# Designs tried in a protein design run: designed miniproteins, single chains, continued (5). Part 28

Each design is a single chain, and the fold is of that chain. pLDDT is the mean over its residues in the fold that is shown.

## One batch from the design tools (miniprotein)

Design m16952
Fold by ESMFold2-Fast:
Structure m16952 (fold): chain A 88 residues (1-88)
Amino acid sequence: MKEEIEKLKEDLKRHMDEKKISEELQAVLLDVLEKAAEAKVPLETLKKIVEVLKKFIDKVKDVEENSEEFYKLRDETGKEIEKILNES
């Protein structure tokens, strides 16, 4: 499990690096994955969370990180992840 979670974190970080996401936002998104792992959700659920986070990254790559649009997308993504966790 730990090695598989580390690979998911590496995959997510690579995607964020390719999209030139800030270090601050990277830390927030990686923390979401770590909290889900600590909550002992299944590996398949963690993979779904990574896919949701990658879609969020693709949507926000050209959005200013301190804008209302950014915060709205972040909140919507957080709710989607919470729903996935509650369905596990």
Scores: mean pLDDT 78

Design m16953
Fold by ESMFold2-Fast:
Structure m16953 (fold): chain A 81 residues (1-81)
Amino acid sequence: MSPEEVAARLERGMAEALAVAEAETDPEGRRTLVRVAIHELVETALEYPELREHVLGLLDELAARYPEMRDYVEAAKARIA
């Protein structure tokens, strides 16, 4: 798959994951969904280093949307730096 196709699929998957997380009424369930999304972003950056800056941007967006997950996002950013 081309890096452009991977980036498009990543953004689509992220949008779907965020929609599910926003609809989740259980805070622990929401944290789990956001954690899974962060993990997928880290794996993508490790497999496709050319997408690392794009992934870092998405991680910052997640930290802004879910401040309670900020420490987890910072740990993820450190892993792919």
Scores: mean pLDDT 79

Design m16954
Fold by ESMFold2-Fast:
Structure m16954 (fold): chain A 87 residues (1-87)
Amino acid sequence: LISTEEFREIAEKFLEEVKPLLSPAQLDFLRRLLDWAVREIEGEELSKEEVLTILETIVDMLASSFPELPQEVVDKIREIARKLVEE
């Protein structure tokens, strides 16, 4: 099970890994979504599958808000999320 604190660590690593792929506006949007997710799960313990589902949902929201993001970049961001959760 993944605690809220462990989810914060995953979210921080995720932001660091995707920083080179995103514009400042896209990165700010992603940070806000991750901060929202952390608040919503406060005090809960999550499975790896639940954490991955949250991150995938956040990536989908990012892609929908920034249609100019190339599909290859979106796919790479999803791969980074999966790798961080499965470690």
Scores: mean pLDDT 85

Design m16955
Fold by ESMFold2-Fast:
Structure m16955 (fold): chain A 89 residues (1-89)
Amino acid sequence: MEEKKKALEQLDAVVEKAITEYGIDKEIAEKFKARAEKVIDALMTEGEAAAQKVNEELLEEEKPTVEEWRAAGIKSTKELSEALRKARA
């Protein structure tokens, strides 16, 4: 539970940086945050394999959100993960 809370706090920091540094719209950032939270939940409750499956399923189901992210400059979870890494450095 504590690790999940820490992961969610790190996600919040990345989303805030995306809004403030990259000018990403808050609504678009919130949609991506909701998807990432589902992946984190699966990771903490069912493990890495389940988290990867959920991430792949959400990428397929939420294609309109992915298109909005692409327009805003964030094209994938990998790009946001790299932003998280840079925000921590």
Scores: mean pLDDT 62

Design m16956
Fold by ESMFold2-Fast:
Structure m16956 (fold): chain A 88 residues (1-88)
Amino acid sequence: SLEEKIEELKKKGEQYRKLFDNKVKAIEDMIQAIEDSIKKASPEGAEKTRESLKKEIERLRNIMEEYRKKGDEFVKQYEKEAEKLKAE
């Protein structure tokens, strides 16, 4: 039925939201682990390692932001498809 198709599209959007939210959480946990490593690093001789780890955090933040955007895009896509079916 039309109603079943609309519900399937909404569930699909929700599944992709959860998938990308889980990916974001995994990246947040990685960033926290790196930040903890930086805090434990000796001030003497660790500066190059600290700078490398900070750059890795920025890379991970960018990936995290991309995952958030992809989640939003999938939700919007499936919402638009559901609205098109309602208009039929």
Scores: mean pLDDT 82

Design m16957
Fold by ESMFold2-Fast:
Structure m16957 (fold): chain A 78 residues (1-78)
Amino acid sequence: SAEEELAAILGAILRQELVAAGVPEADAQKVADAFRAAWLAGGIAAGREAAITVLEGLDLPEEVRARGLAIVRSLRYA
């Protein structure tokens, strides 16, 4: 579906941005996977909340976590 394709694309973008911000690839994938699953169930707000929850649970440097949270909080669609 269009929703599944959009969720996959945005999840992939989120993963790439998190890796660029210093999040380890495996952890960035976990965040992206949580985002996609929650998006498909409850839309972008649910996706953001799931991604934030996963990010907050990761053992990351404070600066990396702060950048990751800012990235997730900026996610929206028209």
Scores: mean pLDDT 83

Design m16958
Fold by ESMFold2-Fast:
Structure m16958 (fold): chain A 94 residues (1-94)
Amino acid sequence: GALEEVRRLLERIRRLLEEMKKILEEGEKGPLTREQLLRFIALVLEYIGLRLEAERLLEKLPEEERAELRAELEELEKELEELVKKFFKLPVKK
């Protein structure tokens, strides 16, 4: 059902954020490669797609369940914003 589908999308989003964190950890050890930079951007774009799909499915859920899952999405968005800010502060290999 729609609830299970939203839960799967949230889990996919959490996995994307964990992959983004790993790229940032490599950036703390030394300048990121062009491939790592492009991978990070690709993960952000995938996040946007999954977020929009999740928001669309939330409209089909009862108010109580929708409010809880929306709060989870807001926490994930806050985490993404922190990761993106950290990304733009890292040195890059030329």
Scores: mean pLDDT 84

Design m16959
Fold by ESMFold2-Fast:
Structure m16959 (fold): chain A 119 residues (1-119)
Amino acid sequence: SAEDQKLKEEIIRTIEKIGSVFTYLANQIAKKNPQLKDYINQKVAEIQALIEKAKEAIENSDYEEAKKLLDEIGQLIVDFAEYVKPYLSPVEQMLLDAAVQEILRALEENKKKLEEIEK
């Protein structure tokens, strides 16, 4: 339906925004912690690749694959945050935790929107 197409487009835009926010945060950490640069560049590339796969799955109406990819993106962001935390100040750790919680919330809300389209 036209409403389902609109929901798909909204979900895709949100996932792209999540990727942009994550990339921005990761690059700020790399700038302050040059020793993490190669790790951060690898994780940014992995998350960007999963985002492109999730967008393709949504466009193809493969909602089970899309939901799985959103879960993988969330887990990879959590793993990234835990790995970099020892290199951050307490305030930077609090800000990273807040950003990760908001990203995970956005991913979960968009999984629910995909389930609404599946009905």
Scores: mean pLDDT 90

Design m16960
Fold by ESMFold2-Fast:
Structure m16960 (fold): chain A 86 residues (1-86)
Amino acid sequence: MEPVVTFYSLDEEGRLVRREARTVEEVRDVAREFGFDPITTEQAIAAMRDGRSVAYARDAAAAEALGRVAEEEMRREGRSLPPAPP
């Protein structure tokens, strides 16, 4: 079961854009297109080697948009956000 790295960025319209990468080459390509730093790219590759799927947001604006989407998803499922992760 191959892990995936998901990158989030804001489009020109201010809408959250999601891209998935399953190889180290795609991780680097997407990270460069979205303007991520090399350090973040290395972190993503390390997570893949650990067998974990991870997500990264390009900027504070994208991170805030991702947080809003996550909150709406939790509400849509008819549940409130948990107090803290386990």
Scores: mean pLDDT 71

Design m16961
Fold by ESMFold2-Fast:
Structure m16961 (fold): chain A 89 residues (1-89)
Amino acid sequence: EENVKLGNELFDFAEDAIKNGMSIEELKKKVKEALKYLKKEDFLKNVDNFSKKQLIALLVYIGVELLSGQEYAEEVREKLLRLLKLEKE
């Protein structure tokens, strides 16, 4: 399922960004890719106004939305808890 694959990729990307650092440009690119997949192209203009922390939060939010209908509640919970433990500004 494409939604499950993208959802997991977004969580992994957010976790990598928190743990190892990532440029704001790389984060913006991933968010824009996810929004295009969701057919939210009208929201792309807002992405350039977001901070690094806000971009990471948006990736996680989209990931939750993509996985929520796929019976992955426990996996989503575990991913969110890991991100909360690793978060740095």
Scores: mean pLDDT 73

Design m16962
Fold by ESMFold2-Fast:
Structure m16962 (fold): chain A 91 residues (1-91)
Amino acid sequence: MTEEEKIEAVIEKLKAQLPSLSDEEVAAAKERLKAGEDPAVVHAEMVAATLRAHGFDRAAELVERARENNFVASPEEIEELEEALRRIQAL
């Protein structure tokens, strides 16, 4: 898989998970990936930003916390994140 193919795969995944993303938000994510930013970081930040934009602040905070070395999530926090992601994907 080439670098360009990896970038395209990340963008396609973002569009599938976050159908509410604007063309401008997609373009910004693509530029970050072209600049050599970690795809996992770009993906997590885009997911967290979209969750916050739709009022799922706690789910967004959980996504951000998942970047910490000592990250621990309760089953309840995981359920809340999964529900929020389902609602975002249904948009």
Scores: mean pLDDT 76

Design m16963
Fold by ESMFold2-Fast:
Structure m16963 (fold): chain A 70 residues (1-70)
Amino acid sequence: AAEKEALRKKMQELQDEMLKISREIQEVEKKIREASPPEADKLEKQLNELSKKLLDVAREISRLMEELYA
């Protein structure tokens, strides 16, 4: 009971983190559209890092889902 509640809380935290990263990605994409080529390169690297972090969070959520409902 307590263990599953802790996992659910962790999942909610990861879902909140995923939403935050998604918003940051949208903001960076908007900046890229307005940016000069040198600035756009830096923003592209930031976008790639955020995309990787989003994927990692999604994988962790999937792992916790398996643990909660296995």
Scores: mean pLDDT 82

Design m16964
Fold by ESMFold2-Fast:
Structure m16964 (fold): chain A 74 residues (1-74)
Amino acid sequence: MVEVMIIIASDPPPTQDATVQAARDAYRRGDADLLLEVPLEEVDGIIKKSGGTMIAPGVGVVYGKDKIDKALEL
């Protein structure tokens, strides 16, 4: 089974609050195994570094343990 991590901005602008909250709620429901909160400016860099996908501004997803480990190497 492939592990799933959601990445969200810890400091989203008001225009992204609903999207970030929806991602947090998805994690709470068990739709993702891990949740990583980082400053908005770091979200894109971590997604690109790990080979993840940006779903919406301030929200990304990473699939698989190898990519998750890469994202967590801060």
Scores: mean pLDDT 79

Design m16965
Fold by ESMFold2-Fast:
Order: sequence, then structure tokens, then C-alpha cells
Structure m16965 (fold): chain A 76 residues (1-76)
Amino acid sequence: MEEVIEELEELVREAARLYDEAVAAGAPLEVQLDLAMVVIAGAVALTATRNGMPEEEGREAVRKLRERLEELKEKA
């Protein structure tokens, strides 16, 4: 469980940092919104995992959000 929580915390931190960078750079609104969505989804998954969501669901959330974040890095 600790590993999933740590991975979600890292993911949210990275996505939030990229969001701040995108906003500061005046990136296209689509990129800003997509990064904000990863931050929100990651924060929700983190809260759910801390509150008793099964580890398997948390692991799946990490996988999906990490894939999405990598897609956004490629498009930006």
C-alpha cells in the first residue's frame, strides 16, 4: 500500500509542476486543462487509496494516469 501511495503522491506532484510550468509559459488551454485533469484525478485516487480503496485499484490508477501524463508530455 505504501508504494501505491508514494507513487500517487509523486505523480500528483509531477503533474502539478507541469501544470504550473504550462500556465507560466502560456501553453495552449487544452494542455493546461489536460494537466489539471491529471492532477485532480491523481488527488482523488490518492485520497481514495488512503481511505481504504483496494491496492489493486490504486495501482491501476497509477498506471492509467502515468500513461496519460506521458502522452501529454509527448504532445506538449
Scores: mean pLDDT 82

Design m16966
Fold by ESMFold2-Fast:
Structure m16966 (fold): chain A 102 residues (1-102)
Amino acid sequence: SAADQALAEGKAAREAGDLVSAGRHFSRAGQLYLDQGNTEESLKAFLESIEAYVEAGVSGTALQAAVLSSVSKSLGYDDLAKKARELMDRARDRDDADITAL
């Protein structure tokens, strides 16, 4: 499927060290899984996207992680919500470092 292809492209980009490209591909996979009604795979793909963006040092990712945590928890995916919360904390710490460097 298009979602599986986008997921594979994200994994390949991550293995190549292109974390920004990986984040974009995983985000596309998340949206495609959501459009198919596959909520669990969608949330997992969005989690991978946010993780890639945090590792890439993309600022402003903390809000996206917070939203994913809230949505995952509301749907009963407590483990995904916890992982998204951990990414929110990592993204916030990175955003704070970027602000300090300015």
Scores: mean pLDDT 84

Design m16967
Fold by ESMFold2-Fast:
Structure m16967 (fold): chain A 80 residues (1-80)
Amino acid sequence: SPIEKKLIIALFHLISAEALVFLAERMEANGREELAAQEREAARETLEHIRELVEELEPYFPEEAEKIRERLEELEEELE
């Protein structure tokens, strides 16, 4: 169904955001602060897209939406 496809897309975006955060930390550790900042900004933009998808998913997959929201909040804290 279209809504199940949105859930899959949200999960792929979440994996992408986690990868961007990891890359940012690696870039910072290697003294590449400008690249780290760019990766963090890309991660923040990805998290905003996930948040919009989660609002659409909540009525159909409330438990999965809650799990995604919890991970989203954890990643947002890592980006502060």
Scores: mean pLDDT 87

Design m16968
Fold by ESMFold2-Fast:
Structure m16968 (fold): chain A 84 residues (1-84)
Amino acid sequence: MEEVIAWADKMVKRFEEKIKEIEELIKQGKYEEARFEIGVLKGLILIVLGVIKLVAGDSEAYEYAKKKFEELLKKLEELEKEIE
């Protein structure tokens, strides 16, 4: 349980770093590259959450990870709307 939460926290930090890279692409006017990276990152977040679900089931660790990853997905959706 604790190991799953620790791994989820590491993945959240990695995804936050990727979101920051996407924000920099948007600031540079690289909208096509930003759209591609948003799509890739959304896919990766969903895959990682799916893996956590398989390993942890309907556990507190899964609910913790789901909440964190849903916040990241919401931020990506807002960035995607900004560049449409």
Scores: mean pLDDT 85

Design m16969
Fold by ESMFold2-Fast:
Structure m16969 (fold): chain A 97 residues (1-97)
Amino acid sequence: KIKEIVEELKKKLEELGEYEKIEEIEKNSKSDLEKALRLAAVLALHPDPEAQEFGLEALEKLAELTGDKGIEDMITEAKFIRTKDLAAAREAAEKAK
């Protein structure tokens, strides 16, 4: 299951052109779980809303499979960052008028 999640996450990041991020994570990760968590976090923090949802769903699935409360904390943090980025983007658009 975790290896399948890694492959799905890699494919989604490749579609987004994030090749360097995939290579960095593969080189620096010690387990399939660590790879999956890091890849999912990159997607959850991506500017693209579809990528954000994909990353969050992957983190939720990993939390369910592992029972790791730390992964639930990562989901909460990613959602908070997304909300802040949307607010900053709206403010920038308003100032450009």
Scores: mean pLDDT 73

Design m16970
Fold by ESMFold2-Fast:
Structure m16970 (fold): chain A 68 residues (1-68)
Amino acid sequence: SEKEKEIRENHYPVLVTLILNNGDIEKAAERLRVSRATVSKRRKEFIEYVKKHPDDKIGNYLLKQLEE
C-alpha cells in the first residue's frame, strides 16, 4: 500500500541509521542531513505505525533492535 511505501522510503532509513549509531539522535541527524527534531518525530511516527501493522516484519524487527 501507499502507507507501507511511505514507511519504507521515509522512516526505515531513519530507524536503520539510529540502530547503527546506538540510538544517538545527533549522529543519525548528521548522517541523514536532517534536524534532530526530524529524527525524533520519525521515530515516534514509526512506533505508532508498528503498533497498527504487526504484519510488517521488517518494521517490527527494526523497532525491536532500537528498543533493545
Scores: mean pLDDT 78

Design m16971
Fold by ESMFold2-Fast:
Formats: sequence, structure tokens, C-alpha cells
Structure m16971 (fold): chain A 97 residues (1-97)
Amino acid sequence: MAEKELEKYLDPRIPVVSLDELEERAKPAFEAALNRLDKATKPEQVVPAILYLLVLASIYGVSGRDFEKIYNYLLKKAFEKFGKEFVEVLKKWDRGE
């Protein structure tokens, strides 16, 4: 059930992303955001990791295509780590709470 709720935030047409296809400028943004996600002990901490990615993407000039790849990878990893609890965090953000 929780996995199907996550599907509404992921484009199912996006293939399993190879991070090897990222531009060099995107790699430090990805590594920093992933490191922050790996240190997260609560699902609420995933949102700051995604916001950090947005800031880094702006600083490093990450393309929209590479940003989308990294964003979807982080969402998938967050769901693998926190499951249904992460879906509840996404619902709160969708509602502006």
C-alpha cells in the first residue's frame, strides 16, 4: 500500500537511473545530498536532505534532467529506509503542513 502511494511522486516512465550518466558538476550535489540522507535517523530528516539538494543544484548548475534523476533516486532510497513513515511525511508536505 505505502509503495503505491509513493508511485504518485515518482514518474513510472523514468527507467532505473544510472548515476554514472550524471554530469561531473552534478556529482558533488548528489554525494552531499545522499550523505545527508544516509545520516537521517527519522523520515522527517529526508525533507531537509532534498531541500539541500535544491540549494546545491542551484550552486553547481545541475541540469533539470540530472536533478530529476538524483531526486527520484533519493525518494526511492528514503522509501527503502523508512517505508510508510516517509509517505506520511510526503503527504504533510503536499498539504503545506
Scores: mean pLDDT 70

Design m16972
Fold by ESMFold2-Fast:
Structure m16972 (fold): chain A 84 residues (1-84)
Amino acid sequence: MTEAELREKLAEAEEEMAAMPEPLRRLVAAELAALLTRGGRFPERAAALAREAGVAAEEVTPELARARWAELEEAARAFAERRE
């Protein structure tokens, strides 16, 4: 994936995220942060997405982002289950 291709896909993903409810938007933000961190591209965008996902920007590695993703999935699942 080239930088131009990644930029285009990121813009599309951000538009989709804007339409999502908050819990789902945070999960998608975590996935995008992990993807960008793995690629070593757009570090500022990866940090912003990590913050939106509720993870520390300095802690965003592919492995750690994957672990944090599991936490965010569990939180979103708990939110959906409570539905009060």
Scores: mean pLDDT 59

Design m16973
Fold by ESMFold2-Fast:
Structure m16973 (fold): chain A 88 residues (1-88)
Amino acid sequence: ERLLEPDELLRRLLEEAGETRERLTLAEVVNAVVDYLVRQGLADPQNPGIFDLSGTPLGEIFGRDRVDLHDLAGIVAAIERRSRVLDV
């Protein structure tokens, strides 16, 4: 199973989302990140599933100003860039 060890930026987001574990599965990290984005109220009212991260710490974590929740591959890639990937 693939485990992720988040870097300091991603870990701060995960801690705010209630995840305090040192290692998580990819699915657990994706679910926590998506849930956190929804809770922050950054959704674009004109484009369902699109979130505006401009000027937020989330923009730094993702390396971009907007994220599409339907772009799972892009979300996974952003998470993996901010994590040490451990194959166990």
Scores: mean pLDDT 75

Design m16974
Fold by ESMFold2-Fast:
Structure m16974 (fold): chain A 96 residues (1-96)
Amino acid sequence: SEVLKELDKIIEKLRELAADPSLTPEQQEAFRALIDQVEALKELIEKGADPETVKRAVDALIDTVRRLLATSTDPRVQEFLQEIIEELEKIKEKIK
């Protein structure tokens, strides 16, 4: 699935950021929690959940990322979170 591959790329990027020693422990933990949420979305897709259920899960994930973006003061983190939101919006458009 193209969607599953795109989610895997998001997880890889989040793992790099979660391991970044320039970030606070709180930020690193938030990114680890975000990885868990993306993994849960992958499981829903793999189980063949209906498209509306999957889209709601994507919307919930976008909301989580937007909350992290709103509290972030690091421009590099802000840019990264915005890129994830854009990628998730594209994924949502591909769900059928």
Scores: mean pLDDT 84

Design m16975
Fold by ESMFold2-Fast:
Structure m16975 (fold): chain A 116 residues (1-116)
Amino acid sequence: SEELKKAIEELNELLKKLTGEELSEDEEEAYEKTIDMLMVISGGAKRERVESIKAIPQPDGSYELTAGGEPIKVTIEDGRPTIDIPDKVSEPASKLEIVKAVIYILKLTLKHIESL
């Protein structure tokens, strides 16, 4: 959808502004590790018991990202994303890794929608 494309673009610009770096496909292994961290943070099951990482659209226009545990809420309003990072994640580096994971999951969600 166009709103997902805009949200991904906004998050990439935010990441670039904060780090001077764009997401590359060569960093997919780092995203896997960030996803594992999201599973631990959310209190999710170990990887072997997780069916899939999902971005679930909510009736209020937000998305809940799940990795087998507590969801991380992402709200997209007119292509403007907001990420609710859990309070137990205080380190700036960990927060940046969560932003990268959200971008990655939204890109996968967009590719899935475009394949339908």
Scores: mean pLDDT 60

Design m16976
Fold by ESMFold2-Fast:
Structure m16976 (fold): chain A 79 residues (1-79)
Amino acid sequence: MTIEEAARSAAEYLRNELLKAGVPQEMADKAAEAFYNLDFKEARKILEEAVKKGYITPEEAERILLRAQGLFLEKVMEG
């Protein structure tokens, strides 16, 4: 799988998990866009803002981000 395809799959996973956790669509979309661009620091900052606003817990944010990063690495290793 290409790096671009891996980033897209992991970003879509991140977006869907954030939406399921109760994060607003606009914020979930921004986090996924940052992740797709491999800007993991920006994605983390957006998740920290979601935590500050009470949409998601710090533990949930960390778990979702780490799983998305793991999925990205897994997909890159498949190509």
Scores: mean pLDDT 84

Design m16977
Fold by ESMFold2-Fast:
Formats: C-alpha cells, sequence, structure tokens
Structure m16977 (fold): chain A 71 residues (1-71)
C-alpha cells in the first residue's frame, strides 16, 4: 500500500541520513526519500505518519520533516 511504501522509503532515507556525515548530502538524501514516497502514491500525511513510525534517530526524523516541508 502507499503508506507501507512511504514507511519503507522514509526508513531507507533515514538510514542514509544517519550514515551520511555531510550536511548537504544528508539534506539531499532526505529530499530524495520524501520525493520517492510521494512518487509511489503516498500523500504528505502518509509520509508524516511514516515518520512517526519509522525506526530511525530523532535527528534523522527532524531532517526528514524539514525535507517534507520543502516539497
Amino acid sequence: AAREAALGAVELAGTAVEETPDPEARRRAAVGGVRAALAAGATKEDVEEALAEADVSEEAKEILRAALAEV
């Protein structure tokens, strides 16, 4: 389902953000992950819900929320 696709995309993006020390590359990974979820048919609300459920760090979640606001 679109929500499950959003959760998977958010978790992958969150992991990439956590593993990336460069702030610019980190931001690009977050934006890419959010856009991938939306392209898979998820809404912005689905992505926000996925962020609440995702098993990633609080720092990664904040970066992903900033990316969602940018898109």
Scores: mean pLDDT 79

Design m16978
Fold by ESMFold2-Fast:
Structure m16978 (fold): chain A 89 residues (1-89)
Amino acid sequence: SDEELKKKIAKALEKLAGVPEDGVFNDETIDALVGKKVEDVIEALQKYAGLSRVEARSVVEFAYRLAGEKLTDTITRRALRVLKVLLDS
């Protein structure tokens, strides 16, 4: 389901961040992820959320598009803030 997918994405990113995998994408998770390679974010979504590379990249690109930013090598706080809104919806 959509709710299950959002929880899997949140937990995958919490795992990459080194925070508890409670499925809640909070400011502590954002602070830990800011400046990590976008490649590492995509790989975490593939490995831990079970997304394909295309699906994982699409999640990141969608967050950047809604943030009004071009894709960067390291993940921005603005893109992560947008991702939080999407996961909380």
Scores: mean pLDDT 88

Design m16979
Fold by ESMFold2-Fast:
Structure m16979 (fold): chain A 75 residues (1-75)
Amino acid sequence: MRIEANRYMALAQLYIQKGNYEEAKRYLEKALEILEKLPDDAVGYLQLSNLYEKLGDYEKAEELRKKAKEIQKKI
């Protein structure tokens, strides 16, 4: 459910603010698993990309940003 993905992203944001990047990454991975089951949620992938960028995981952030653009292109 998208609500659960939003909850995991909120928890990840909290852990980023605490400096616990290992735990933040775990919650982002849980959110990604949910988003991969949802059709055409470009906003979710963009939110996830922004959180990975805050972690310093630029490679993962770029991958998720490309995924969001691909979804938006499909209309």
Scores: mean pLDDT 79

Design m16980
Fold by ESMFold2-Fast:
Formats: sequence, C-alpha cells, structure tokens
Structure m16980 (fold): chain A 74 residues (1-74)
Amino acid sequence: MSAAEKLEEVDRLLREITEEAVRAGVITPEEGEKLREMLMELVRETLRRHPDADVVAIARTLAESLLAQIEKAK
C-alpha cells in the first residue's frame, strides 16, 4: 500500500470515528473536524519518518484514546 493509499484509509477511518462520537454526543462536529485534522498531521509525520508504519492502527488507537479522555473530562 502506498503512502497516499494509507492516508486515504486513515482519513476515511477518522471520519467514521468522529461521526460516531458526534452522534453519541461526546464531541461537537467542529471538535470532530479539529481532531481529524490533528490526527492526520500526526499520521503524515509518522509516514514521513516510518513509511512502513501501520498508521491505520495508530490513528484508530489515538482517536479512541483521545475521545475516551474527552468523555472522562466531562
């Protein structure tokens, strides 16, 4: 899988995760967009340094961890 294909898969995954969190009332749509942008930047940096990294798994773990942290803070 190319870096571009990995980035496309991560973007799709993050959209799905953030849409689920918005529907559950954990975050607002605006917070979801910000979270997706932040995680995409981290994934791009990771792929630049480690092209073979499983960035889909990394993005999923980070998104779930951050959403759990946000829910716990409320």
Scores: mean pLDDT 81

Design m16981
Fold by ESMFold2-Fast:
Structure m16981 (fold): chain A 100 residues (1-100)
Amino acid sequence: SEIRKEIKKIVDEMLALVEKYASPEDVAEVKRIADELYKAIDNNDLDGVIENAERLVEHLNRIAEKLLTESDDPEVREMARKLFELAEKIRELITKLRES
């Protein structure tokens, strides 16, 4: 599925940002969820893709909110905005996947 490939691409982009700026604990949790999402994609498990992508969006929004609360660093704040944008893009792709 082209939608599943696009989700994986966006998740890889998110992981790069999270690894650079988030706490080690948040990085480990995001990687764990991403691994489960990748397994669901590879196994053509639609319910697993939706469930893990929604969990990833929720966790990333929490990380972004935390970064905006705890930091006045312009680079960190820009990363938080990008995380919100990527999370919204994943949500749009999940909606398209549900409608298929």
Scores: mean pLDDT 83

Design m16982
Fold by ESMFold2-Fast:
Structure m16982 (fold): chain A 88 residues (1-88)
Amino acid sequence: GPGGELGLLRRTGDAGIQGVKLLSDGSPEEVQEAGDFAIDSVRLTGKNAVDHAKRLGDDESAKEIEELTKEYIKKIQEATDEAVEKQK
């Protein structure tokens, strides 16, 4: 697959995780909002990359991107939930 699409997905996911951690001293509502926006960004980036790979007939890259997208969503959800719980 195109390295730029995978690089964008990784950067988007990593930024989302770090953004939630940076806001961990904010309000629970602000942390949850940041987590939701990060998940939406990862979903859109991953979907676009998967659609592109499938159009090229690259089923293996499409599968790898789908799994990476799921992993980032899970990690952002876990980081968001943990940060929200610690602020209560």
Scores: mean pLDDT 82

Design m16983
Fold by ESMFold2-Fast:
Structure m16983 (fold): chain A 82 residues (1-82)
Amino acid sequence: DPEVKELARAAQEVVDIILNVSEEIQQQAFQRFQAGEPLSDELIEQIIKELKLNPEEQERLRELVEKFDELVRLRKEERRNR
């Protein structure tokens, strides 16, 4: 499914961004990922500040996070329907 592949690429891009921030922020992000929780607004803001993202990059990050959350929702829905 091309749409699922696009969401998977967005998720990988989020992970790549997270790997470029401090270990503390990485740990918080990965803990949320393991719990199936979205990144908090506070954590996203910390990433933006650490990487010094401009407004266009901030919008891109938020779009990628939304696509990652959609992938998580699809996985939960698939498990429910089996």
Scores: mean pLDDT 77

Design m16984
Fold by ESMFold2-Fast:
Structure m16984 (fold): chain A 70 residues (1-70)
Amino acid sequence: SMEELERRQKAFDEAEKAIRKAMEKVLETNDPELGEKLGEVLYEFNLARRYGASVEDIEELLKKIKELLE
């Protein structure tokens, strides 16, 4: 449905914004562990974009990204 497509797009947009913030934090901290964790999340995000993902899966990914920002 259009509503499901809209919810999914919004979830992806929020995840992308969080990824950008995490990238900035990696650049500011020079933390190799944070960089590695961000790389793993970026890989999952790209797979979700390429193969499709549920809103719930995207929200779990967003949660992982937000944990990097703590």
Scores: mean pLDDT 84

Design m16985
Fold by ESMFold2-Fast:
Structure m16985 (fold): chain A 63 residues (1-63)
Amino acid sequence: MSVAQATAALQQLAAQLLTTNSVEETLAMVESAVRTLVAAGKLTAAQGQQVLAAVKAQIDKLS
């Protein structure tokens, strides 16, 4: 999985979650998803941090 693919997928997920969940709940779910991808070996820890930063920036724009 590429960083770009993970970022796009989690940005889409975050946008959907924000329709029914708080910002804090959405962030917790996105952080859990990133940790799962890193644990599964689909992303490195550094790539996970990069994806998380990009998704947080998108949540700030949508909020």
Scores: mean pLDDT 81

